# Designs tried in a protein design run: designed miniproteins, single chains, continued (5). Part 26

Each design is a single chain, and the fold is of that chain. pLDDT is the mean over its residues in the fold that is shown.

## One batch from the design tools (miniprotein)

Design m16877
Fold by ESMFold2-Fast:
Structure m16877 (fold): chain A 85 residues (1-85)
Amino acid sequence: SASIEAKIAALREQARLLLDWLEANTPHQALVAQIRAAVDAGDYDRALALLAQLRAAEAENRDIVVTLKTLENIIELIRILEERL
């Protein structure tokens, strides 16, 4: 899609799928739920802070760390694109 809104929608869907994967693959269920709530609320500063907390808790789990870094990049890009609306 050529529109900024369509790009944001696609990135939000990617974030949702990654959060669903994290929910299935980490015992930190409350933290994943808090990240999801922050993303849904558009509170990206809180979402990024909570992602950093989860990454620290899961530092030895490579698959989780890679997924969290991908999700951080997606959230940062959503924030940048929303500032252009």
Scores: mean pLDDT 88

Design m16878
Fold by ESMFold2-Fast:
Structure m16878 (fold): chain A 90 residues (1-90)
Amino acid sequence: MTPEERRLRRLLGEVIGITILNSGELKEVDLEIRSLEELIAFLERLVKEKNPNLYWSPSMEALLEREGLEGALGLLEEFRKFVEERKKEL
């Protein structure tokens, strides 16, 4: 894992954590995540739907502002590929 991938993953995780704590819909992620793929799929749906009732943390807003919705989905896709690559190594 490159330093950039590590930083992006860390930032994404932090942003997601904050939004999960502030949203009923996102709290479903806390119920039962069986794989990182399921988490990524859920996050992709969340980003696409951009629920107007979600609390946007400053980090989430900054990420979406810099990357846009399509850019954020791109980061999630890269993270998914990273996870898949690591699974192949095991």
Scores: mean pLDDT 51

Design m16879
Fold by ESMFold2-Fast:
Structure m16879 (fold): chain A 85 residues (1-85)
Amino acid sequence: MEKLREEAERYEKEAEEESEEAKELAKKAGEAFEESKEEGLRLIGEALREVGEGAEYLLKARRLREEARRLEEEERERERRLEEL
């Protein structure tokens, strides 16, 4: 169970890094649009790619956390049953 939570935390950190990169790219895209629409669109494309990668990492982290939670609930129920014997 602990390994699943550690893996989820790792994916969440990856998602945060991708999110920050996307924000930086979006800001640069806004600035670039003032000088070049082509450059602005290119940077928006990069920002959207980072958003997509971050979303994928968040989905992986969420699934791992759900699995860890289910395993913890099963373990608590087993311990509770043993104590109530």
Scores: mean pLDDT 80

Design m16880
Fold by ESMFold2-Fast:
Structure m16880 (fold): chain A 60 residues (1-60)
Amino acid sequence: MLILGKDSGVATADKEQIEKAKEEGDLGAERGYRESEHLGPGVAGQSGGRSGGNAAINAI
């Protein structure tokens, strides 16, 4: 009895674990990228958005 459930569970769990692991990794990376894209251009457009420009120039 348990053999049938165990066989099904093992096959399903193995495939699901692999798929979840890949999707989670991709989602995490994409989420971070989205954050940068959403905030990056906006922050750069704001006053004092330059982190490489001369401070004297920014003050003007």
Scores: mean pLDDT 46

Design m16881
Fold by ESMFold2-Fast:
Structure m16881 (fold): chain A 82 residues (1-82)
Amino acid sequence: MSEAEIEEIKAKVEAHLEALVDKLLANPEKLAEAIENLRKTIAEEEAVVAAETDPAIKEIGTYGVERLREALARLEAALAEL
């Protein structure tokens, strides 16, 4: 996997998560369920990334987990205001 391919995948991950956060913030009735699902996804992805031996995939996975954690923090903050 090339550096350019890694950068493209990272950009797509960021764009998808931003769109997901915006959608969930517009639908507060779904926030609690989405937060629980996201916590589970983060735990599962962290385990996968920890076991990954391919440096490029590990870099993408680490970036994805960091973006998921930021998304979770934003959703938890929004839920706390309800």
Scores: mean pLDDT 83

Design m16882
Fold by ESMFold2-Fast:
Structure m16882 (fold): chain A 58 residues (1-58)
Amino acid sequence: PLVLTVTLELSDGSTVTLTATAPDLGAAFRAIAAQVAALEAQGKQVKAVLSMSVERAA
């Protein structure tokens, strides 16, 4: 499996770090997209992607 870590800047100027563990990169990106959708449902908007890293989980 892979661990995808994404640090985002939100429209209010705050930052949030999201992590997803998935069997492949596509599944990891979809998991992060679901977390972003949950943030947007709370009225938070993603302004920028500050960093993204991928590592292998053991």
Scores: mean pLDDT 83

Design m16883
Fold by ESMFold2-Fast:
Structure m16883 (fold): chain A 76 residues (1-76)
Amino acid sequence: SEEIERLQELIEKLKNGADPAEIMRELGDTELAENIEKALKSAKTPEQKEKVIQMARDATLFYLERRLEKLRRELE
């Protein structure tokens, strides 16, 4: 239950505008967090940066929701 509560909290933080790289660090995935940051640094225009942020947010949200769903199924 504690891990489910933690994942729900991270999902809410992300929906409320938290940095997806910071969320990944909180999960212990430092490599993925660094990859998100590198992608942002590689973006040359504001439009490209916005696309990178949006893709990172969507991917992180999908990952968290999928992990939460798996944990909920294991408790059933």
Scores: mean pLDDT 81

Design m16884
Fold by ESMFold2-Fast:
Structure m16884 (fold): chain A 78 residues (1-78)
Amino acid sequence: SLEELEKRFNELLARTTAVLTALRPHLSAAEAQSLLSRAQSIAKKIYDALKNKDLESAEKYIKELEALRAELEALLAA
């Protein structure tokens, strides 16, 4: 449902932001800005898809944000 996707997006965005914040001291300014810009770009696509009630696109972009979160978690674990 739309509500389930909105909840999933909000939880995922919060977690992604937390991981980015934890990574910031371990990254160059350029790397931190690049990762933040990627996260913001994907988040905007999810937000726009949810606003347009395009659930298929919202799910696709949520998976992209989940992939980025996993990439960030792997960087933090290294």
Scores: mean pLDDT 87

Design m16885
Fold by ESMFold2-Fast:
Structure m16885 (fold): chain A 87 residues (1-87)
Amino acid sequence: SLKEELNKVKERILEAKTFAERIAAIPGVGEEKLKQISIGLAKYAKTGRPKSVEELQKLPGVGPELARALYIALHEKDKIDELIEKL
């Protein structure tokens, strides 16, 4: 059902907004950047979350350092292992 698919997308968008709140706790992320990141994360409601630091760096206003911090915030269970592998 189209309505069921739309509800699933809505739930993923709300989940992305919760991630944006965690991102707001990262030093140097102000309201403007939080808004841009939230819009960028909402696009992943259909395709799933960003799977790499490089994908996060494609978001408007996100540099390499912020992209790494975002990856940590979004990928709680595997964040440490993946970042160590990239270092």
Scores: mean pLDDT 58

Design m16886
Fold by ESMFold2-Fast:
Structure m16886 (fold): chain A 69 residues (1-69)
Amino acid sequence: DERELLEELGKIAAKDLAEIMKKAGYPKKKIKKLSDQIYKKISAASLEELPDLLAEIQKLAQKIVEEAK
């Protein structure tokens, strides 16, 4: 089922982003909020929306790395 795959992808993306944020020293509350937001966006997305969402996540990850400098 396509939706089950998107839900699983959302969990993976949220987990990976949370780990990056933890290593960058972000507060737990901010990590929870942002990772939950990413999960919701991906799990509710269509395959057509996925490339744009992935681009937003990449941009966010870049910003997190830049703020950790």
Scores: mean pLDDT 80

Design m16887
Fold by ESMFold2-Fast:
Formats: C-alpha cells, sequence, structure tokens
Structure m16887 (fold): chain A 83 residues (1-83)
C-alpha cells in the first residue's frame, strides 16, 4: 500500500542518516552500529524492490561502514553524499 511504502521510505531515510552521521563523527574508527544500520537499509531496499541505483548506494554505505582505511572510507562517503 502507499501508506506502507511511505513508512518504509521514512524509516530508510532515518536509518541512512544515522549511519552516515556515525561514520562522519569518527571516520578513523570502524562503527559496528553504522554497519548494522547500513545492513538494515540494504535489506529494506531489497525487500521493497527499490531501484538498482538505490541498492548500489546502500551497498557503498555498507562498504564504507566496514572499511578500516580512513582514506578509502572518506572516498566512499563522498560518493554517497554526491547522490
Amino acid sequence: SAAEREEKRRRLDELSRKAILLILENPGEASEEAEKLAEEVLRLLEEMGESEEAIMTAKILLIAAREPDIEKRIKLMKEILKK
């Protein structure tokens, strides 16, 4: 339903923002919380049958959350913020 889709979209936005902020607050440290949030975002997007582009962006966020190299993490985050 339209209401169910709106709820999931709002949840995706909330979870994505929280994950991004956690990574940006301490870019030198891996965030298990950000990783968990990014995994939930990816799962919801796949469940909803969202666009290939949206799924790819969520995959990049998850890779960034898992990336131990600060320079690589920053590059991945710039790619997300560009979209």
Scores: mean pLDDT 76

Design m16888
Fold by ESMFold2-Fast:
Structure m16888 (fold): chain A 85 residues (1-85)
Amino acid sequence: GGERALAAFKQGNYDEAARHLVETARRGDLEGAYEAGKEIGKQIVSPGMLQDVIDAVRRAAEELGDPEAAEVVIKGIYEGYKERN
């Protein structure tokens, strides 16, 4: 779950990272999706990077037909970003 998402993010694979986060939320692990999103948010160093990651999460959720899964992930990412910036 979260470790795979963070590893993909660190490699610049935002779409793959987003897929792991959204799939975690869709499996009912809302807390895990939020915490993993928060850890990724802490690694985001610019507003442009934040937008790219949020866009990837929305694309993954749309592809999987579950827009509500994106909300938990985006909330986590935003809170992590705020803690570091």
Scores: mean pLDDT 86

Design m16889
Fold by ESMFold2-Fast:
Structure m16889 (fold): chain A 60 residues (1-60)
Amino acid sequence: MQSQISRQVQELVDLGRSRGIPLDVLRQLVFETMKELNASKTEEEQQQVIDRFRRRVESL
């Protein structure tokens, strides 16, 4: 993916790594996020999925 959404996912993964979140946890979060993004039918739903991923990364 070369979209804004793909870029946001990569930036959040990098943020998670900088915060010391284990790679296994990050991989699981990315997998769940990608699954939800693929199931999303609107850009608003995709943004909500990204926002949840961001909050998850920030809360860990």
Scores: mean pLDDT 77

Design m16890
Fold by ESMFold2-Fast:
Structure m16890 (fold): chain A 74 residues (1-74)
Amino acid sequence: MLEKELEELEKELLELGVSESEIAALKAAASIRVVGDAVDAVLAGKEFPSPEELKKASLEAQVELLRRKIEELR
């Protein structure tokens, strides 16, 4: 579900004139933020998230960031 939502948002951004490289950079920024949050959680005494949890959180962050970009362009 999240992967399909991400694909639809990427397509909408391309139709709005956002470049593939900018979309890739936004997705990378979202993933880096998720990893940073996971590191901060470990430094606060919590366990590092599982690979499945990180993948889901990364996809959710990417969806949120791309939705925000679409809103900014309207």
Scores: mean pLDDT 82

Design m16891
Fold by ESMFold2-Fast:
Structure m16891 (fold): chain A 96 residues (1-96)
Amino acid sequence: ATLTESGGGTYAAGSTLTLTTTSSTSGFSVFLWYRQRPGSSEWERVGAAPASDPTVTLSNLTAADTAVYYSAAYRDGDDGEAPAAWGPGTQVTVVA
């Protein structure tokens, strides 16, 4: 499956970010969002856990929310470490 992500770009501090992923195939039961901040190799989980909603919303943004955000799609029976599909990554930049 291919995931298509939307909602990236430049955001003002204090604003609301909404990211959405769309799958080219059906059959996914859970969507999770991760981010990697600049200079970090760590995958940070973001949003509610776990969710069937392919959308993540972050309100009251700060400069610490600047990252590349990745969607991960899980099929029924998948574990939380091995998603069936990863999104391509969506750049989010938060400016003061």
Scores: mean pLDDT 77

Design m16892
Fold by ESMFold2-Fast:
Structure m16892 (fold): chain A 90 residues (1-90)
Amino acid sequence: MDDELREKAGQKYQEGLKAYEAGDYKKAADYFEESGRLFEKLGEKGDRIALYWAGESYRAAAKAYEKAGDKEKAKELEERSRRMFERALA
């Protein structure tokens, strides 16, 4: 179960990278945000490394939203990313 969730989270992150490189920033943001949510679920089960990856994924989503022109979403995901990193280090 956790291995499947982790694999799916990683796959979404990779799809986000491909979309970002292609200049499809809205699609990249959606993939990175989904990746972040999946890693956050793993983190809630006690996987501190997954919380770090949730932080990375939300930060990538924020950058992609900023490039897509969605400044409000970008700010929201930057704050969520910060919270994930804080929890990973706790």
Scores: mean pLDDT 87

Design m16893
Fold by ESMFold2-Fast:
Structure m16893 (fold): chain A 93 residues (1-93)
Amino acid sequence: SMEEVVERVKEAAERDPVVADAARLVAGFYNAAKGDKEAGVELGRDAVRALEAAAEELARRGSPEAQELARELREAREELARRREALAKEVES
């Protein structure tokens, strides 16, 4: 669920501050999508980019812990991107 994605990214931010902006934007997407679908689509786009940036930074560090965290963020990004695409289709309809 998106609630689980929000929780996973929040936990990741507690493990590494590079994830903090992504966690804020993922939570923002989840909350906005409930009331303002257009704002949700835009926040979702920003959240996907923030997750990509955090994962790339973690991957550059090369430690096993950072690599695992990068993998978790990439999985969260894929799920969030799918949810954003579904929301965008609803807005276009």
Scores: mean pLDDT 85

Design m16894
Fold by ESMFold2-Fast:
Structure m16894 (fold): chain A 100 residues (1-100)
Amino acid sequence: PVNTVDRSHHIAMRVTDQLIQKGIDSGKDSSVQSSIYMGQMVRELSRQGTPPSTIQRIQDKVNNNDYYSASMTIVNEMSRYSGFTNQSSIDTISKQISNG
């Protein structure tokens, strides 16, 4: 049987690896740090029970280099669990990944 939690976890791990690789390829420490941070948030979403469909939407945005929309989706989903959202963090992460 396919477990939806396992599916969310697998997608989150793949997104994390893609983001970290993008940061490494940039050659900039700030881009690596932002990619690690975004990857940690995606893994936290999977641990908190975010559906595979939501994690897949984040992966699709990352694959399209739409880091702003990816960050927005992560922050909006995280707000359901922690009540936290921050536009400055979205802008910083998106700029550092895109400019790397």
Scores: mean pLDDT 67

Design m16895
Fold by ESMFold2-Fast:
Structure m16895 (fold): chain A 77 residues (1-77)
Amino acid sequence: KAEEKAKKFIEVAKEIAKKLVDDPDKKKAVEEVVLKAGEKLGVEEAAKLLIETYKNLASLSDEEKQEAAEKILKILE
């Protein structure tokens, strides 16, 4: 179901945000992007936007960005 994919996407994205972003303001910004993207864009567009957002976070290592991207893409399978 599309609803179940959207819910799983939001939950996984929030979990990644909590684990990878320790700054409360950055965490809140990522969560807002996830909520808006899931609501308005659908899961595929939301995943692309979130992957780009994580890639642009200077505080994340390349390994952390890759891990986040892989977890998000797995939801689309």
Scores: mean pLDDT 61

Design m16896
Fold by ESMFold2-Fast:
Structure m16896 (fold): chain A 63 residues (1-63)
Amino acid sequence: APLTPAQKAAIAAAMEPLERELLRDVLEGKISAAEAPERFYARLAEAAGVSPEAARRFVKEEA
């Protein structure tokens, strides 16, 4: 389904802080590098109230 402007803004606002958090978690050994993309999209989806598939599509098609 199409994302609302509010959902797009929520994804965009969450992306950079979440990338920094997940990179730190990988470097600290809290998660594997292979798990980071799955966690990234899941957390973006949670922040925006959308599916992980919608969040991934937005990031890959718009960014």
Scores: mean pLDDT 77

Design m16897
Fold by ESMFold2-Fast:
Structure m16897 (fold): chain A 84 residues (1-84)
Amino acid sequence: MKEELEKLLEEARELLEELEKASPEEADTIYSRFVGVLLEVQELIKELEKEDPEYAKEMREELVELLSRGNAIGVEKGLIPAPA
């Protein structure tokens, strides 16, 4: 579980860097994949919270940071609306 979670977080970080460099044609597909990975991370954190709440809290902070960065790039690339 922890090894899978760390692997998914690393994959999300790589997708985020790829998204930042992506052309408009590629950005939508990469963003969708990025969101999918974050959803998997969220589910693993939810399960892990029952076994290791301190580690789950640390991973949740990483998830929030990745989501914030992804949202910012998504707005910049025109994939999502700017926050109100």
Scores: mean pLDDT 80

Design m16898
Fold by ESMFold2-Fast:
Structure m16898 (fold): chain A 92 residues (1-92)
Amino acid sequence: MEETLKKFEEKLKELNRKKFAEYVEKAEAKGKLDTPLQLLVEVTLLFAKDNGIELKTDEEIIEATLLLNKKLYELGLISELLSREQIEEALK
């Protein structure tokens, strides 16, 4: 887990507004995502896959989604930071 999340965080340094928009389009093309949180989880999974990172457990998906959420906040693409509990609910 630590190596997987460290690799994910390192790859997030390269994420910018344009690249994030491309991942959003890919996520929306996969099917109906009823909430912004479900979209964020799907973008996390697509970004990981595109960078050769396998997120195998719910804990890895939750932690990676939190890292992506923080990066999006730093880029000014979101105004609020999500809680772990909100992401856990999206995975149910």
Scores: mean pLDDT 79

Design m16899
Fold by ESMFold2-Fast:
Structure m16899 (fold): chain A 66 residues (1-66)
Amino acid sequence: DQFVVVYFELPLSVDPTPLRELIAEHGGRLIFEQDDPKAGVRRYAAVVPASSVEELRALVRELGGR
């Protein structure tokens, strides 16, 4: 399976643990994490198998992110 980089953000108030677990379960990893207090979000980049991108994006949306 091809690995791809996915960029996403979550509100600072949201626990990212479910996303960290999903990424790890698929053999991916977080490569970037940065707080943006002015925007009220934490920004992420993850390397994940291409086949897991839809599931990751769905969970980001469920948690109020994009």
Scores: mean pLDDT 85

Design m16900
Fold by ESMFold2-Fast:
Formats: C-alpha cells, sequence, structure tokens
Structure m16900 (fold): chain A 78 residues (1-78)
C-alpha cells in the first residue's frame, strides 16, 4: 500500500527526467514518509516540489510532476 521506486521512475520518465533505481527508491520512500507525516495538503505538495527542485527538475515541469506524484500517493496510500 505504498508508492514504489518503479512507480516514481515511470512518472519521471514520462517527463524526460529518468532516475536511477537508487534515486527512484529514495524518492519513493521520502514521498511515502511525507504523505504519512504531513497533514496539510498544501504543505505536502510544496515539500514534493522542493524535493523535485533539489533533484534538478526544470521549474516549468515541477508543478505537473508534483501533481502526478501527489495523485499517485493518494491512489496507493488510500
Amino acid sequence: GEVTGEDVKEIMEKYNFPLSDEEAEFLANMLNDLYKNTKDKSTLKEKIKELLKKLGVPEEKIDAIAEDLYELLKEKME
């Protein structure tokens, strides 16, 4: 009932930003932890955007990827 590294890799590849297996697994674990520990939806989305920014994702793609990752978290964690 959690987001996997493979789920994250698939989304990132759709936006032409491929991750290694280790990077994808790390990001998936961070996303799962943020979802469990962040009660405010707006704060959760902003933290996801900060993770993407730290990974070097172009500013123009951050909002779209963050929304897709947030929807993935809702689907897998609920």
Scores: mean pLDDT 84

Design m16901
Fold by ESMFold2-Fast:
Structure m16901 (fold): chain A 79 residues (1-79)
Amino acid sequence: SEVDELVARMLGLIDEMIRLLTEERDWERFNELAREFQELALQLAELMATLSPEEQARVRAVLDPRLARLQATIAEVLA
């Protein structure tokens, strides 16, 4: 589905953003991926409006832990 493809792309970006922060410290490339992620997040928000509450919960269950990991990584790198 379009939602599954979009979520897969977003997960790939999160993993690459974590790698850039932890292994390469490439903030310029990180900021480029962060902008791409924001564009995908807007597309996901539009698609989420068409989903059932159960499907929305499934999408959040996949994305929320990975987003939490990204946020924790950003906080750790900035400390």
Scores: mean pLDDT 87

Design m16902
Fold by ESMFold2-Fast:
Structure m16902 (fold): chain A 64 residues (1-64)
Amino acid sequence: EPVALPLPVGEPGSFAVLEVAPDGSVRVTGVRPEHRDEVIAWLEAAGLTVTAVSPDGTVIEARK
């Protein structure tokens, strides 16, 4: 059975790489598809607006 783990608000977890660009945009790479919606919720809870998500959820872009 798949393991459902909550993604903590304010930290990215151990499944992905969080990068902050000089223009204030944020990119999360290496997101597992099963964690996509949780990562999006975490970014939004952190005050970011999600601007792009790959169809499989492995890359998520957001900005303030």
Scores: mean pLDDT 64

Design m16903
Fold by ESMFold2-Fast:
Structure m16903 (fold): chain A 70 residues (1-70)
Amino acid sequence: GPLITLEEAYRIGAELAKKRLLEKGYPQEVADAVAKAIETEGPKGVRELGFPEEVVRIASSAFATGILKT
């Protein structure tokens, strides 16, 4: 498949994580914070925000799915 940059992978993962968090009923503020963290530092940034483990798991799963689609 095509090679993607780390920056592009982070952006794709952030968009998918935001969508999934909103679909799960999390507030827009949480979804936006998670997306920004992923775009800036990748999945590790989400843990640094101090949200519940469920939020971290959703973000990590979304990131992995985003990479696999590219």
Scores: mean pLDDT 77

Design m16904
Fold by ESMFold2-Fast:
Structure m16904 (fold): chain A 83 residues (1-83)
Amino acid sequence: MMNDPIGKEAIFLEVEATLYLMKATIAKKLEKDNEKAIEYYQKAIELYKEAVKVAEKNPAMKDLVESLKQSIELLEEEIEKLK
């Protein structure tokens, strides 16, 4: 049942990053705290970068790697908008 531990680790990191994205959205829209939103987006970027490193070890996860890299770029743009 511990099949594809690399894929499971990458997906878990992606889920953790998504939770930080939700926290960033709450900070931005409800709390109107851009500094707090930036902090949560930065944590999400760190988790996505780690997920990329893990997923790159499995060629079958190429599509996930590309998706995660796109997510990182979009989050970096979002941080710049909040500065």
Scores: mean pLDDT 80

Design m16905
Fold by ESMFold2-Fast:
Structure m16905 (fold): chain A 64 residues (1-64)
Amino acid sequence: MPLSLEDLKEQMRRHLRDMARRGWSREEIREVFEYMLDTLRKRGVPESHIKELEREGQRLIEEL
C-alpha cells in the first residue's frame, strides 16, 4: 500500500525517537534525518511533502 504523508510522518517520528533512545547525539540524528529526506526525494516524494517532513523532524529533534 502506498504510504500517505501521515504514514511517512509517523515512520519518521518513530525512527528519530528510536535513535534518541539508543543514545545517538542530536547531530548524528540530524545527519541521518537529512539522508532520509534525500532518499525520499530520489524516490519521487513531492517536494511539498519533503518540506512538511523537514519541519516536523527538525521540531522533533530540537525537543529530544
Scores: mean pLDDT 80

Design m16906
Fold by ESMFold2-Fast:
Structure m16906 (fold): chain A 71 residues (1-71)
Amino acid sequence: SPESELTVEALEEVGKKNPEAAREMLEELRAAPDFEDMTVDQHIALINRAARTDERAEAATEINRLIREKS
């Protein structure tokens, strides 16, 4: 979906600087049921729930910024 493509692109961009956090977060998001049918706000909520370490919290902040810029 266009929404899942935006989320994946944001994770890939953040992954250039923090590849481990981006990979782990993307795997967790893709494990969620109906990930491809979720809205942007639902993806942001999942990203925030996956932000369980300081590195992932920093990554989540950048992912959220990129999603909003590309929307």
Scores: mean pLDDT 77

Design m16907
Fold by ESMFold2-Fast:
Structure m16907 (fold): chain A 69 residues (1-69)
Amino acid sequence: ATPEQVAADLRRIAADWGVPAVPDEELLRLSQRIVELAKEHTAALKAGDEEKAAQYSAEIVRLTRRALA
């Protein structure tokens, strides 16, 4: 997924559930970070680093909640 795709998905979720999304510039910035963390999460899983994978997963969830706040 690209940051633009993640931002579009988050914007759609916010609209569907009637919650405000953060401004577009912040949404794209958060989406860029989510994509980076998703790559790190995949790399940690491939390396068998379950603790690191869990940390990246938790951070992705935190940023997603922030985008929909």
Scores: mean pLDDT 80

Design m16908
Fold by ESMFold2-Fast:
Order: sequence, then C-alpha cells, then structure tokens
Structure m16908 (fold): chain A 87 residues (1-87)
Amino acid sequence: DELKKEGLTKLIESLEELAKELEAPEEVFELLKKAREYLEKEKYEEAAKLLLEALDKIMKVSTKLSDEEWEKIREIVEGSLKKLLAL
C-alpha cells in the first residue's frame, strides 16, 4: 500500500528532524535508518516498532521538553502508526 509507505516515510522524516533538533545520540539515527530499510522491504510492523524504540530513546536522553509535551508527541506518533498499519 503506497499510502502506508508514504505515511511511514513522513513519520521517519519527522522523527529524524526531532532527533536532530534535540541533538539525540547516534544510536537513535541508526534505529531510524533501520526503520527506513524495513520500510523499503515492506515490513511495516517492524519499521513501526523501530520508530517507537527511537522515540523512547529520544525521550530518555532529552530534558528540553516537559513530560506533558513528550506524552503528546507519543500519542501523535502511536495514533499515526495505528492508523497507517490499519490501512
């Protein structure tokens, strides 16, 4: 499904930009790169799991956002993944 692939690509790009802005460690970028590789292989569930793992790692290392702001970001990412995987 082209829409599923496009939506997941946009989520990866959004998380890459967030990781850059928050100066996340290289490990986060490696997870996002692996998510792109799974996406190219149409392994959407595996890509989604890596995106959630990357988000969790960014949240643990960043003090720039409040707990409330992180919860909102997590809800948006999880909601987007749920909708995309249901396509």
Scores: mean pLDDT 81

Design m16909
Fold by ESMFold2-Fast:
Structure m16909 (fold): chain A 67 residues (1-67)
Amino acid sequence: MSQAEALIAAVAAHEGEKLGSEEAAIEGLRRAQKDGLISEEAAREAIELVREKGPRAAKEYFLALAS
């Protein structure tokens, strides 16, 4: 996952955290992939992290990658 893709994934995870919804984070990631903002592989990795760790922990991880 590139730094730019990690930042985009962090934004999607942040929306999920804000709404208290893992599904909102996942939908944001799928939308970013559909819009060509992140690759299919980056979207798969990000969705798995959201599912395993939740939106907040996934967001923190993606922000660290983007730094």
Scores: mean pLDDT 86

Design m16910
Fold by ESMFold2-Fast:
Structure m16910 (fold): chain A 92 residues (1-92)
Amino acid sequence: MKEEEIEKLIEEIKKNGVVTPEQRDRILALLEGIEDDDRFDELATKVEKVLESLPNSPEKLALIFDLGVLVLKRAIDRVFEKKGIKPSPVPK
């Protein structure tokens, strides 16, 4: 269900060649709701691939950034759950 909505948004973005703030927010919310890490990774990769094919825009860059942060948080969460170890952030 959420996957179909993500695919529809991807298709719309490809067709328009531009990402709107509303589409960005909706894609991120839908991806955040994906419980399966493998499915999440596949969909996130698909979104990134589509965005790479578009011309640069503030909305595109914002979605790429937010998507990257979400992907990293999911990966870190998996490590935290498995080992409970917290890496110290580099100050720069």
Scores: mean pLDDT 76

Design m16911
Fold by ESMFold2-Fast:
Structure m16911 (fold): chain A 59 residues (1-59)
Amino acid sequence: SKKEEEIKKLQEELAKIVKEFNAYRKYHPVLTPEERIAFLKELFDKTVPLMKKLAKLKN
């Protein structure tokens, strides 16, 4: 169904984002407080909309 395909695509996009951010942290293990805040904001801004869509589709 379209719903199952949308769930799979959203899960794959979330996994890609998390993987990319984890890779960045491996190459940049020491971040300043400002860089850490910016990193977390970017991660949150990219992941929260996808998580909200996923939650809506699962309910």
Scores: mean pLDDT 83

Design m16912
Fold by ESMFold2-Fast:
Structure m16912 (fold): chain A 66 residues (1-66)
Amino acid sequence: GREEGYARARAMGDGAVAAARALGNPAALKGWEQARDAMERAIAAGESGEAAIAAGRTGLKQAGLP
């Protein structure tokens, strides 16, 4: 359901934070925050969990994060 998609998106974001901190790179952290913001905007707009995950992944890739 929608809750499961959102939980998955947020768990992915938590993993990205851990990776960015491990890298010790402020630019990577900033990229993650932008990805999180894009994901939360998709959720607020009533988009699906998959769309929210896609928005987050796009932001992470643009930040150079896996």
Scores: mean pLDDT 71

